Designed miniproteins, single chains, continued (3). Designs and how they scored, part 66

Each design is a single chain, and the fold is of that chain. pLDDT is the mean over its residues in the fold that is shown.

## One batch from the design tools (miniprotein)

Design m10284
Fold by ESMFold2-Fast:
Structure m10284 (fold): chain A 100 residues (1-100)
Amino acid sequence: MQKADAINQLDGAVRSTDKAIELAKKNPKEAQKRLKDVSGGNKTLSKILSKISKKASKLVKESSRKFEEGYKKLKEGNIEESIKLAKEGKKLLEEAKKLL
């Protein structure tokens, strides 16, 4: 993967996370699906990024865990905690982008 492709993937993950945060109160089921999809995608992306930047890979892997926990909290009806975790995961993705 080229740096430009990695940045595009991270931008996509950030946009999907913003949409999940927006939908968390209005459509929790769609927000759950988006958080689960971003978590899975970021887990895959972290493995690819390990060949480009170990530090960026670690941040993306940590974001995947935050989104997975956010998905669980939203599934439990804890919307506020889910939004908090999604925002923390988003921050980790933005930090990973700055390293590329």
Scores: mean pLDDT 87

Design m10285
Fold by ESMFold2-Fast:
Structure m10285 (fold): chain A 88 residues (1-88)
Amino acid sequence: LRQRSRQWSRDLSRQYQRDPIGAMHRVSQQVGDLQLQTQQLSRNPSLYPRSQRQLDLLLDGARRASRGLYISGLNGGRNALQQQNSLS
């Protein structure tokens, strides 16, 4: 899980340079999937005690990554819009 998260972050960073809109859409999809999984686990409390620590570590990692990507996305999005306006 952590290894896949690191690889995803690297791939996303490279894609952001070529396709910032597509990269932002990919982040949105991942966040949506995590929210859906969290909702499903909340509705099934019996699954929580055994997986709680693993889930908490995964969610903490996702929150830290999302915070970094959110800040980078805000700055990159503004820069991308400015570049599009300059080319227009």
Scores: mean pLDDT 56

Design m10286
Fold by ESMFold2-Fast:
Structure m10286 (fold): chain A 65 residues (1-65)
Amino acid sequence: GPSAVETAVALARAMGLGPGAAEEQLVNAAKAGASLSGLTVDEAEARALGEQVRRRLAEEGVPDG
């Protein structure tokens, strides 16, 4: 199945988030993506995943809202 990062990116896009989104919003998408992928993450891991989501949104050309 898709990785936690890929799931979190899909959720962030569904929420209308771009690479300029607040850290809290990206962390929430990362936590949801991890949960849907069967993973439990702590706050540091969720922040790291949120930054991976930000990078992927930028690479995919998603505009800031």
Scores: mean pLDDT 83

Design m10287
Fold by ESMFold2-Fast:
Structure m10287 (fold): chain A 70 residues (1-70)
Amino acid sequence: MRYRAIGIDLETGETFVVEGAESVEEAIAAARELMAERGLEHAIVFVEREADGDPLEERVEALVAVDNPA
């Protein structure tokens, strides 16, 4: 089953979406990677199942960017 992660950056209000994960953990990991790539410091991420019918929010997690002084 496919999962989708939807994030909202708490500093800028920017939204991002990650699709095509096969698990909740993969969706969250991909969201963290996208945050790091974009330089987002922290976001609220919620993961939902992609399916025919009503979407379910499988997990909600507040993510904090790792210290990356690059």
Scores: mean pLDDT 66

Design m10288
Fold by ESMFold2-Fast:
Structure m10288 (fold): chain A 64 residues (1-64)
Amino acid sequence: VEELIKELIESTDPERIRELARKLGRAGVSDEQINEVINALAEKGAPLEMLQAFLEGYREGRAA
């Protein structure tokens, strides 16, 4: 999980972010971990498209 979060925060590709977020959703990470990722993306100045990719991927993974 730590490695997935690190790679996701370092990514600039919305498709890659979505893939990694799906893996995070399947892993069932805590709300605290999700908030940490959202905060890190915001601090990085990630555009709305990347944040949307993260949220969509996470929800997809959680639903699986």
Scores: mean pLDDT 78

Design m10289
Fold by ESMFold2-Fast:
Structure m10289 (fold): chain A 95 residues (1-95)
Amino acid sequence: SPFDDLVDEFRDVLRLIKEVRPEVSSEMDELEQELDRARTLSPVDQLRTIQKVINRALDIIDDHPPTDPEKEKRLQDLLYDTYVALQRFQDDLGS
């Protein structure tokens, strides 16, 4: 489903954040669990949940940015893939 694809894309973002900033691993694990719980929600509530989770993860990484330029580029590429999947999910809901 579009939601499952979006969650899978965003899990790669969460895993990269944990790799570059192990100190926020517990927060990333909580976000991943929140996404797993959202799989049983309505599509509208799924969208609200993923949007909140993405915003929380971005706030955390802004406070704890990667120091390695190659890791920063990989993060930006994964965020782009997440954004594309999010747009597809939103378009599916609006259609």
Scores: mean pLDDT 85

Design m10290
Fold by ESMFold2-Fast:
Structure m10290 (fold): chain A 66 residues (1-66)
Amino acid sequence: MSREEKIKIVEEVARKIENGEISAQEAIDILESKGISTFDAAVIMNELGYLNAASKLLEAHAERNA
């Protein structure tokens, strides 16, 4: 997967989280199915300005690994 493809996927997922179309837990499942780590996704979301989506994603990741 190219970096450009990864960014497009992460941006789509971030937008869906912020619109309430998917939960942050569902977002992790989608990202993992595409080989994108939660950490990489959160960094990209922050770089793109989706701060709320990034925060929710990291909180959901912490809940799974508690």
Scores: mean pLDDT 83

Design m10291
Fold by ESMFold2-Fast:
Order: structure tokens, then sequence, then C-alpha cells
Structure m10291 (fold): chain A 72 residues (1-72)
């Protein structure tokens, strides 16, 4: 069966002390609710401003969620 959800993850370096962590969530089969773990997705030595975020995505929709990680 095809996956109900497709999740892409990207880290973008903004400066020597800052990263942007982006999740792109596409619901391919039905509505999905996901908890995005920004803390676990941040680079080593960086602290996420938001540890996690729960998102609900309707079938056929794409949700882009970004969070900032700062050097500790």
Amino acid sequence: APPAVEVRFERTKLSDTEYEVTFTVTATSGRVTLTLDFEASSPAGFVSETPSQTVTVDEGETRVVTNRAVKR
C-alpha cells in the first residue's frame, strides 16, 4: 500500500550560531496528524526554539513547518 504521508526534512545554515529546520509534510492518503520533533532534528550543539509541533494535514495537502535552532 502507498504511504499515507510523505515527510521531508531539511536543515539550512543561517549563520555560525543559527540553523533553520524545515519539515515538509504531504498527506497522500487521508488526513494525517503528526508530531514533528525539532529537538531531535537540530544539529549537534544547537537547541531548538520549539522542541516539537503537532500538525494536522488534510488529504492531498502539503504543510511546510519551519523552526529555528540556536547554538548553545
Scores: mean pLDDT 80

Design m10292
Fold by ESMFold2-Fast:
Structure m10292 (fold): chain A 98 residues (1-98)
Amino acid sequence: GVKPAEELKKQLLADPSKLLPVLAALLEHEGLNATLDTHEQKVANVQRLLEAMKEDGLAVPEKSPEELLEDPEELTDVIISYAVVHQHLDIVETVLES
């Protein structure tokens, strides 16, 4: 079975280098191109996640995409909240195990 959200959150906080790969995998599952080669692409992908969350009626932090990229704790909360609502915790676990 998939690990609980709280355990996956702790693993992401222990290895923040996995945050953007997890975000990319979640966006790619929805058919979006999620390249991470430039800072501008990273910002754009965080913005896409925030827009998707707003469209789903989910609460989003009052931080910009750039501020979230510098706040791994808040970015982790955003990613896990999205993954829980969409039942995509298995995607998060797969990236963490890679």
Scores: mean pLDDT 83

Design m10293
Fold by ESMFold2-Fast:
Structure m10293 (fold): chain A 86 residues (1-86)
Amino acid sequence: KEEARKKALEALKKAKELAEKEGIKDAAQYLSRAIEALEKGDLETALQYVGKADEAVLKSAVSSSEALLELGKAISEARKAIQEAM
């Protein structure tokens, strides 16, 4: 299921870039760890870090609803892709 893992990696990288752009450091760090776990084949740990990133975004001080919606969608797509790769 290489295509599912590739999709998960692409989605995680996009979510990380958006988190970095919005300055949500905690989310970006969790997404980096999710990428590392996915590359090592640890899909369960990758999924856990995606959940932590989602939680960090929800608790962030970022006020832009449009940016948060796009970031939330990217994190959701990454979570689905990881689950499909499991």
Scores: mean pLDDT 79

Design m10294
Fold by ESMFold2-Fast:
Structure m10294 (fold): chain A 87 residues (1-87)
Amino acid sequence: MDAEEIKKQELILKGIEYLKKAYEYKKEGKFEEMKEYLEKAEKLFEEAGADEKLKREFEAFKKLLLGEELEDDEISREVRRALEEDE
């Protein structure tokens, strides 16, 4: 495979790890650290050239963590479910 594609996959995986850490920080009430990890994940997804689905999942996750109202679509429901299952 192209080395660029491997790098993009690594960036996406790292971004997902940062989202999980952001969720953990929210559970602990560490909102500043949560926001820092959300920003880091966003930059990684942008650098990776994330597809529309991943971008929508990220926005739904970000809104949920910030206490904003989620859109009642399939992606927002999937993100909510993943968080509730402690993933």
Scores: mean pLDDT 71

Design m10295
Fold by ESMFold2-Fast:
Structure m10295 (fold): chain A 65 residues (1-65)
Amino acid sequence: SRAEVLEEVDRLFGEIRAALEAQKRSSYDAPFVEAFRIVKELVDEGYSLEEALEKTIEILNEKGA
């Protein structure tokens, strides 16, 4: 279900966040937070985790151009 996918995303993000915190890499948190927000928004719209990740890459590429 969408709730299970969101739980998985939250869990993975939490692990990444903890690793960054342990390394004191606060400057890298902002890109991860933005990517995480986009993924969660797409999952909330009904995309699967894989589809949300693919679409997030597309969106970030558009913003980078």
Scores: mean pLDDT 68

Design m10296
Fold by ESMFold2-Fast:
Structure m10296 (fold): chain A 69 residues (1-69)
Amino acid sequence: GLEEALEHRKKGKEAEAAGKYQEAGDHYEKAAEADPDSPLAPEYYRNAAVAYARAGKPEKAAEMLEKSK
């Protein structure tokens, strides 16, 4: 639910600050999955896409962008 999504969003931001972009993408994806009906879910998928792209995972980034629609 919402609390789980917010916790994953927090962990995603912490991972980004540490330069751990794969871990950040995984957390943002989990944030979107934890609260998929939230107006924030598309934002979480876009954040995951950026993180995965920075991690050198363009296919996973593209998948996240499609889910953000």
Scores: mean pLDDT 87

Design m10297
Fold by ESMFold2-Fast:
Structure m10297 (fold): chain A 60 residues (1-60)
Amino acid sequence: SEKEKIMEEIREVVFEIAGKTLEYIHALLAGDQETADRYEAEIDELEKKYNELLSKYKSL
């Protein structure tokens, strides 16, 4: 169903956020601010996608 497809997309985005958050923390611990800033920007974009998918899911 459409609802199941959106749920799978939400799951994938959430896992990507989790993985990038871990890499972001690793970069901070290593003192690599440039890499940390890049992951932070990527996480921000994924959070926007998550919110769009969540809104779409709630509209079904």
Scores: mean pLDDT 89

Design m10298
Fold by ESMFold2-Fast:
Structure m10298 (fold): chain A 65 residues (1-65)
Amino acid sequence: SAGREAAREAAARAADPEAALEAAKQTVILSGAPEEVGRKSVEAARAGGTGAAAASANWDAYLAS
């Protein structure tokens, strides 16, 4: 849960989608979250999602798995 909360907080603080993507990626790396979660967040952002929404949805989907 710490990794999930940190990723969501980092992405939420970034107003720019690119900055949100980078913040989410850095938070995943620094918190030791699974690489798969980071990869899915990046893919969602590149697909046109907002970084904050993508990170939040990705964490929820990951935990539901």
Scores: mean pLDDT 58

Design m10299
Fold by ESMFold2-Fast:
Structure m10299 (fold): chain A 71 residues (1-71)
Amino acid sequence: SLEELKEEAERALELAREQAARSKDPGLKTILEHAVAQGERYLAEGKRLAEEGREEEARKMFEKAILSAGG
């Protein structure tokens, strides 16, 4: 469901934030922090689109948030 996908994106970003926080390599830390920030923007847009009833667009944003957290 869209709600389950949102929850998956939220969990993925939480784990990605923890990974970024624990990274001791400054270069990797910067890359991970940028990926988390991008994922958080996708998650926020997805939540907005879901509130507007734009379910397919919201789904794509949540999928992008998950990808940003794991890619």
Scores: mean pLDDT 88

Design m10300
Fold by ESMFold2-Fast:
Structure m10300 (fold): chain A 109 residues (1-109)
Amino acid sequence: AALREQIRAAGEKAIEAVKNKDLDALKAALDEIVAIVASTTDEEVIKEAIDVLEEVMDEAYKHKNLEALEIVREALLRILRATTDKDIILKIIGVILRAAGAIIDLELG
């Protein structure tokens, strides 16, 4: 319960950072999420973190912030490297592919 609340709070900070174009605050908030994921084996906590990162990705895309999308993609890759659960791996890959598509869309036009 407490870890999921910390992830949601960090996610709110990340979304606010995207809105304010504060890339340092975004990196700090995502580092908090990645650190929480690295500290736990609770799949529900890890899934909550991935859902929050997808929400941050959607906000970054809405603001057409390519640098913010790259920062979110890097956070997802860090979680992917720490995860051995197949269902969680597939969920992360799905979000990474959506982030990659968003980056390509903004780069091309």
Scores: mean pLDDT 87

Design m10301
Fold by ESMFold2-Fast:
Structure m10301 (fold): chain A 85 residues (1-85)
Amino acid sequence: SKAEEATERLLKALLEKGFLTEEQAQEIKEMVERKSSVYDLARFLLEKTGLPAGTAMLMAEAMVYGDEDKLKQALKSIEELAKRK
């Protein structure tokens, strides 16, 4: 599904940029698989990545709904924030 594709792409980006551990990425994947709410997922992403609330919500919306525009916005935000390391 588009939501599964969005989830895989976001988790790969977060792992590559060092915002998540593999264990945290697996927990997020399981949350998506068990149909956790967009708000629960956004909160977990905020707490585990340390990324801004707006970025966490964009990621959660892409993962839950498969929204390609939210996915693109989230990936851009991750890239820009990674440059501040």
Scores: mean pLDDT 87

Design m10302
Fold by ESMFold2-Fast:
Structure m10302 (fold): chain A 85 residues (1-85)
Amino acid sequence: MEKEALELVAKAAEAFKAGDFKKAVELFYEVGLLYLKNGDLEKAKEVAKQLDELSDYLKNVFGDDEAAELAREKSKEILEKVKEA
């Protein structure tokens, strides 16, 4: 689980550097899902917070409203899944 999360974070960073912001958001979302699957609700909430911060950054720095909205939606989805866990 920890190794898988680190591999996804590394892939997300590579996607971000390549300008593929939607792919980076999707990979960070997968990290949140791994923590949920492992029962680590606090780390899942932390990933959701990071996605909200990424949303603000994508909108304000890159002007990518579409990727920013995706990040916000994925953050909300993680938080809803935390409530059900």
Scores: mean pLDDT 84

Design m10303
Fold by ESMFold2-Fast:
Structure m10303 (fold): chain A 71 residues (1-71)
Amino acid sequence: ASMTATVSEENVEDVLVRFVIEHGVTNEDLVEIIDEKGNSLVGKLSEAGEKILEMLKEAGVKEATLTIKKL
């Protein structure tokens, strides 16, 4: 299962909560976070928020379209 959303520092928690509810993912499940350029990060859902915020900061943007995929 996967979800694509515009993610920002202000809505990252809401996006992750929606992913949990819609796809039945837990904090211990592995997820892949993919940006529009095809860069990807893999980790536990519990780490996903921090990884997304780091990606936004490194890119120098307030928001980005990201795909979150359950592994």
Scores: mean pLDDT 82

Design m10304
Fold by ESMFold2-Fast:
Structure m10304 (fold): chain A 91 residues (1-91)
Amino acid sequence: MELAKKAIELVKKAKEEKDSEKAKKLLAEAAKYFLKMDEEDQIEFLRFLFELEKEVNPELTEADEEEVIRTWLENRELFDEALKKGIAAIE
């Protein structure tokens, strides 16, 4: 089932949310879905986040996107721990 699409919808809702506390809770839920995703869904979600980053930094290239994905794949345990700490800080 497409957990990446559910997480993407939560991030989009958070971006439109005017209440910062409600937006943080939406992002925490998106992060919880990300931790439950398989590798393919996690890569799809990371590509979505990279596209959002390109809106504020248009100098980012497709090569930069592939480097971010590779770095994440090589350091998954570190990123998982960082996400878990982020979720705990919001809740």
Scores: mean pLDDT 78

Design m10305
Fold by ESMFold2-Fast:
Structure m10305 (fold): chain A 84 residues (1-84)
Amino acid sequence: SREAAEAEARRLIAEAYRALHAGDTATAVEHLRRAYEVLAPYLSPEERARFEALLAAMEANVDDADKLAALADEFEGLFEGVTG
């Protein structure tokens, strides 16, 4: 269900922030990608495009912890916007 997908995505976003706090940027990106994959069937094409752009930016900046933290905040903001 959408509710189960949103709950799993929220859990994965929390795990991504835990990984970022530990300095594990690659694991953080992996968790956010998984969050998007779980949520994608319930998103509009425009919403999917926004998440995909953020994930592409995160992959391009995986070695930049400060940039990745800012992009993760944008991802969380977009997630709350599409699930609120």
Scores: mean pLDDT 88

Design m10306
Fold by ESMFold2-Fast:
Structure m10306 (fold): chain A 77 residues (1-77)
Amino acid sequence: ASPEEVAAAGAAAARPHATRVDVRIEGRDVTLTLLAESAEAARAAAEAASKAMRDQGAVDVRTHLVGPRHALVTATV
């Protein structure tokens, strides 16, 4: 899949759990910034996004909880 397809899949999977999903694509690197109403929702959004991105063939998928309601998911396509 393309970086755009990986990002779209991750964002779509995160959206039910997140109040805001921001997408950044830089070459082959995809970053999703996820904001949620609770720590549980932020974790659920990040888990859903990372699974969807892996299912699209992304590698080096990493989740970072950077705040109680703020997560980053990074991947390389």
Scores: mean pLDDT 88

Design m10307
Fold by ESMFold2-Fast:
Structure m10307 (fold): chain A 85 residues (1-85)
Amino acid sequence: MKELILRLIALELRVIGLEFDLELIRDKLDEETEKEIREHLRLAREHLRKAREAIDQGNYEEAEKHLEKAEEHIERAEELLREAK
């Protein structure tokens, strides 16, 4: 399932970029917004880890569900970060 691996890598790179963006504007964020962004990034990483484990086990349906959940958290973090910029 090559497409799942490529999607996993793409989402991992998006998380890294968002972590960089968060550090750059941390001083402009209120405490609650920073905490919410960090929690979404944490949950995204957890789902990406579970997706990788599922891919390694050949459980592609479970991997897809975890990639979907990771993407939801990434999109929410991106929205919050964009609104703060």
Scores: mean pLDDT 86

Design m10308
Fold by ESMFold2-Fast:
Structure m10308 (fold): chain A 59 residues (1-59)
Amino acid sequence: SVADLLKEFESLKKEAEKGDVKALQRMSQIYQTLLAQKDLDTAKKIFDEIVEISRKLAE
């Protein structure tokens, strides 16, 4: 379900913020899954969070 994907995303976010590339890759897969399911508003929110984490890691 979308709710399960969002819970997984929140867990992965903590690891991604520490620079875990595998966590960031899984977050991108969750984004792609939401796009495929046409949950566009949720997908946009997730995309914005991935971009922000990536920006902070690039410093």
Scores: mean pLDDT 83

Design m10309
Fold by ESMFold2-Fast:
Structure m10309 (fold): chain A 88 residues (1-88)
Amino acid sequence: DPAAALAAQAAQAILDHARRMLEASKIKLEQAKKGRIFSDEEIESMERNLAEMREKAKDNPEAQKLIDEAEKLDEEAIKISEEIKKNK
């Protein structure tokens, strides 16, 4: 069934993208812990990427779980960055 094969391929692509997003969020958190400061534009880009992926993954529970984990890591990274700005 070409439709079923296409749907399975789309679901796998979303899951793979969510996994890459989680890995990127882990890197951002480690950078924040090392003193990296995120610009307002970088924060806006992070939030936009999360929103886009959440919409794409609305019917994919496994991808949603990975996006939720990525969002928590991004929020922690942003919080660390904002605290560094405050203490300058």
Scores: mean pLDDT 86

Design m10310
Fold by ESMFold2-Fast:
Structure m10310 (fold): chain A 87 residues (1-87)
Amino acid sequence: KKEEVEKLVKEGNELLKKGEDYLVRGLADKGERGVEHAKKAAEYFEKAAEKYKEAAELDPSNEEAKKNAEIAEKGKETAEKLAKELA
C-alpha cells in the first residue's frame, strides 16, 4: 500500500532527525550527560532503521527507504561508540 509506505518513511525521517539531534548534543556534552544523549541517539536511530526496513519490505523498489535504513544503522553504531567513549 503506497500510503502505508509513505507513512513509514515519514515516521522514519522524524526518528532519524531526533537521532541526529541527540547525537549532536552528545558530541557537545561531556561525561554522564553526553552518554545519556548518545544512548538516546542510538535508540532513535534504531527505531528509524526499523521503520525504513518495514517500508522497504512493503516496497522493495523504494531505494530511499533502503538507503535511509543503512544511514540509520550507521548512525546507531556511531552513537553507541560515542556512548562507550564518554562512559
Scores: mean pLDDT 85

Design m10311
Fold by ESMFold2-Fast:
Structure m10311 (fold): chain A 92 residues (1-92)
Amino acid sequence: AEEEFEADVLLALAEIIIAINKKYPDQTTAEDLKRALELIERAYELRPDHPGVIDVAKALIEVAETVYKKNPDDEEIKRVLERAKELLERME
């Protein structure tokens, strides 16, 4: 129950960050993407069977790919994108 609530809150926070960054990709930083990823990773650790984790991870990947295309030399953005894809593969 506690772990379920914490995972839901972490995913909701990640979704808010992703939604803001999807709307303002030119203002999105590697730190914003990393923060969203860390929230998703923690939610997955607490509840690996949570149905929302896969959907939120996919949304983060979509935003990170958009931001990376605009900043192809940003290794930190690339690292977040790679970590998000690795996380998604572990959940499948």
Scores: mean pLDDT 83

Design m10312
Fold by ESMFold2-Fast:
Structure m10312 (fold): chain A 74 residues (1-74)
Amino acid sequence: SMEEIEELLEKAISELSPELAKKARELFEQIKKSTNPGEQLRLLLEMAAMAVEAGEEKALELIAKAIEKYQESV
């Protein structure tokens, strides 16, 4: 469900540094505004890429779970 995806992304953002959390929050708001599944998936993958680049394993795990739940929903 979208509620579960939002909860996972909120938890992921809380694991990031303040600078990365701000960027991730902007991506999350874009996901919530989008009605296009391809754009939503692209934004989720961009969040995952940020976590990988930063070495934020905990945030990456939560984002990966959100992507899995998103793919089950579309």
Scores: mean pLDDT 84

Design m10313
Fold by ESMFold2-Fast:
Structure m10313 (fold): chain A 93 residues (1-93)
Amino acid sequence: SLEEVLKLMEEAREAFKNGDYDRAIKLLEEAYQKAREMLKKEKSDIVREILSLVGGMLAVVRAYKAGRISHDEALARIDELFEEAKKLYEKSK
């Protein structure tokens, strides 16, 4: 469900804050897979946008692990992407 996707995004953000980047990636990959499966069934614009935001969070965590961005920059981008996902989820209710 979309609620499960957001929960995984929140858990990934907490994992990132705690320095568990591999867990953050795993949680975001699971969220991406769930959102992709929902998009196949529902063809929803909100689901499509949330799938894109999950992909964005994955890219940010990977960029940080590759040394391309600072921890503070990565966390700020993750927070922004997660807040956008929450706003889209509220519109889906």
Scores: mean pLDDT 87

Design m10314
Fold by ESMFold2-Fast:
Structure m10314 (fold): chain A 84 residues (1-84)
Amino acid sequence: SARLEEARNLGRRAAVARAILEQIDALYDSLDAEQQKIADKVKAKAEALLAEIEAWLERMTPEEREAFREGQREAEEEIARQLA
């Protein structure tokens, strides 16, 4: 189903957005003022995406929510491997 694939892709996007926020938080105090301004803009974009995803989750079927969780888990595992 196209809807299930969209849900999986959304789960992967959510995992990546969270990883970006965690990396920004980890680096933030090492950044200068200009770099922090860039980081703040990236953070705002990632937070806006996650808020939209949360709204979409409220309208998902149980099958779509399961596909979302699968996509999220797959991306989280890959991110963990890349950051190790």
Scores: mean pLDDT 88

Design m10315
Fold by ESMFold2-Fast:
Structure m10315 (fold): chain A 62 residues (1-62)
Amino acid sequence: SLEDKAREVLNAYRGTTLHPSHLQALAGEVQSLLLYGRDGSKPLPAPSAETLEVLQRLAQEQ
């Protein structure tokens, strides 16, 4: 699910302070994992409002 992939990405940054601009980049990574799995050769998709909102909520709950 979107939330599960968002948690996976955020776990790599646990204990660090994330700026809003950093969350936009991470939203692209979450969407890449959802669309392309672990294929790092694919370009990062434009972050969606939904993905960014989920990441912002989960980062605040850490």
Scores: mean pLDDT 70

Design m10316
Fold by ESMFold2-Fast:
Structure m10316 (fold): chain A 63 residues (1-63)
Amino acid sequence: GKLDELAEELARLTGISPEVAKIALVLGSQAIKEGDDKLLQELAEALGISVETLREYAERLLE
């Protein structure tokens, strides 16, 4: 499904596991829906990825 495909692409790009990427995308999409930029930034920092990359993939999940 869309989540699995985006998670695999994010994992390949960043080096995190697909399982972690799925959790990141679900939490990131929730942060975007709620306007919680702080949560999105903290999540990106915890994973060692750019907030811009996390936002892009989380926004694609919401489409």
Scores: mean pLDDT 87

Design m10317
Fold by ESMFold2-Fast:
Structure m10317 (fold): chain A 64 residues (1-64)
Amino acid sequence: SMKKDEEDAEILVKVIKESPEELWEKIVDSAIESGMSKRALELAAKKLEEEGLFKAAEIIREKL
């Protein structure tokens, strides 16, 4: 659902922002392995770009 995708995206963005950069790829991989939708990942990437976290957003986009 759109609401779940938005909630999942917000959680992923929060976890990335609270984590050291060295863990970002592993966090994204874990989200994908847990079944996070491509829509939620795309929303998270967009939110990260809006906040200037371009490297984190690129990690997500490379895995889409």
Scores: mean pLDDT 87

Design m10318
Fold by ESMFold2-Fast:
Structure m10318 (fold): chain A 56 residues (1-56)
Amino acid sequence: LEEDAKEYEALAKAARTRSAIAAQQNPQVATDVQRGADMLEKAAKKLREEYEKKKA
């Protein structure tokens, strides 16, 4: 669970970097990639909350 959250956080960071590069060539692609990064960050937060709840 914690490992999954870390992986999603890393993927979100990579997606934001790719979005910045894509913005120079195609703003629409950059927007789509940024939306993906937002979803990954939300998933990571949910996983961290569940992990913290299991710790009691």
Scores: mean pLDDT 76

Design m10319
Fold by ESMFold2-Fast:
Structure m10319 (fold): chain A 93 residues (1-93)
Amino acid sequence: SEAKKDEELLEEYKKKAEEIWKKMSEEAKEKLREMIREEAEKAGLLEELDEEKLEEMMMAAIIATLLAKENEEKGLGEMSEKTKEVLKLIEES
């Protein structure tokens, strides 16, 4: 029951992220791509980062940002500076 509810919630956020991705400007997408590459480089994962994995990480960053925003609005936590940067890119589109 709980696992199925979590799966349904994740699917909802994936759909929201896909709609956001479609509406994002090419400039905003490029900035997000560079942010993900910089994080991968700092983690020593840049050499393992192919185009498919990059797109997966970018989509995951959008989903994580939407969840973090909802949690902040509910008083359940504060968004990191990195998450605030991603949110700004989404909102600037």
Scores: mean pLDDT 77

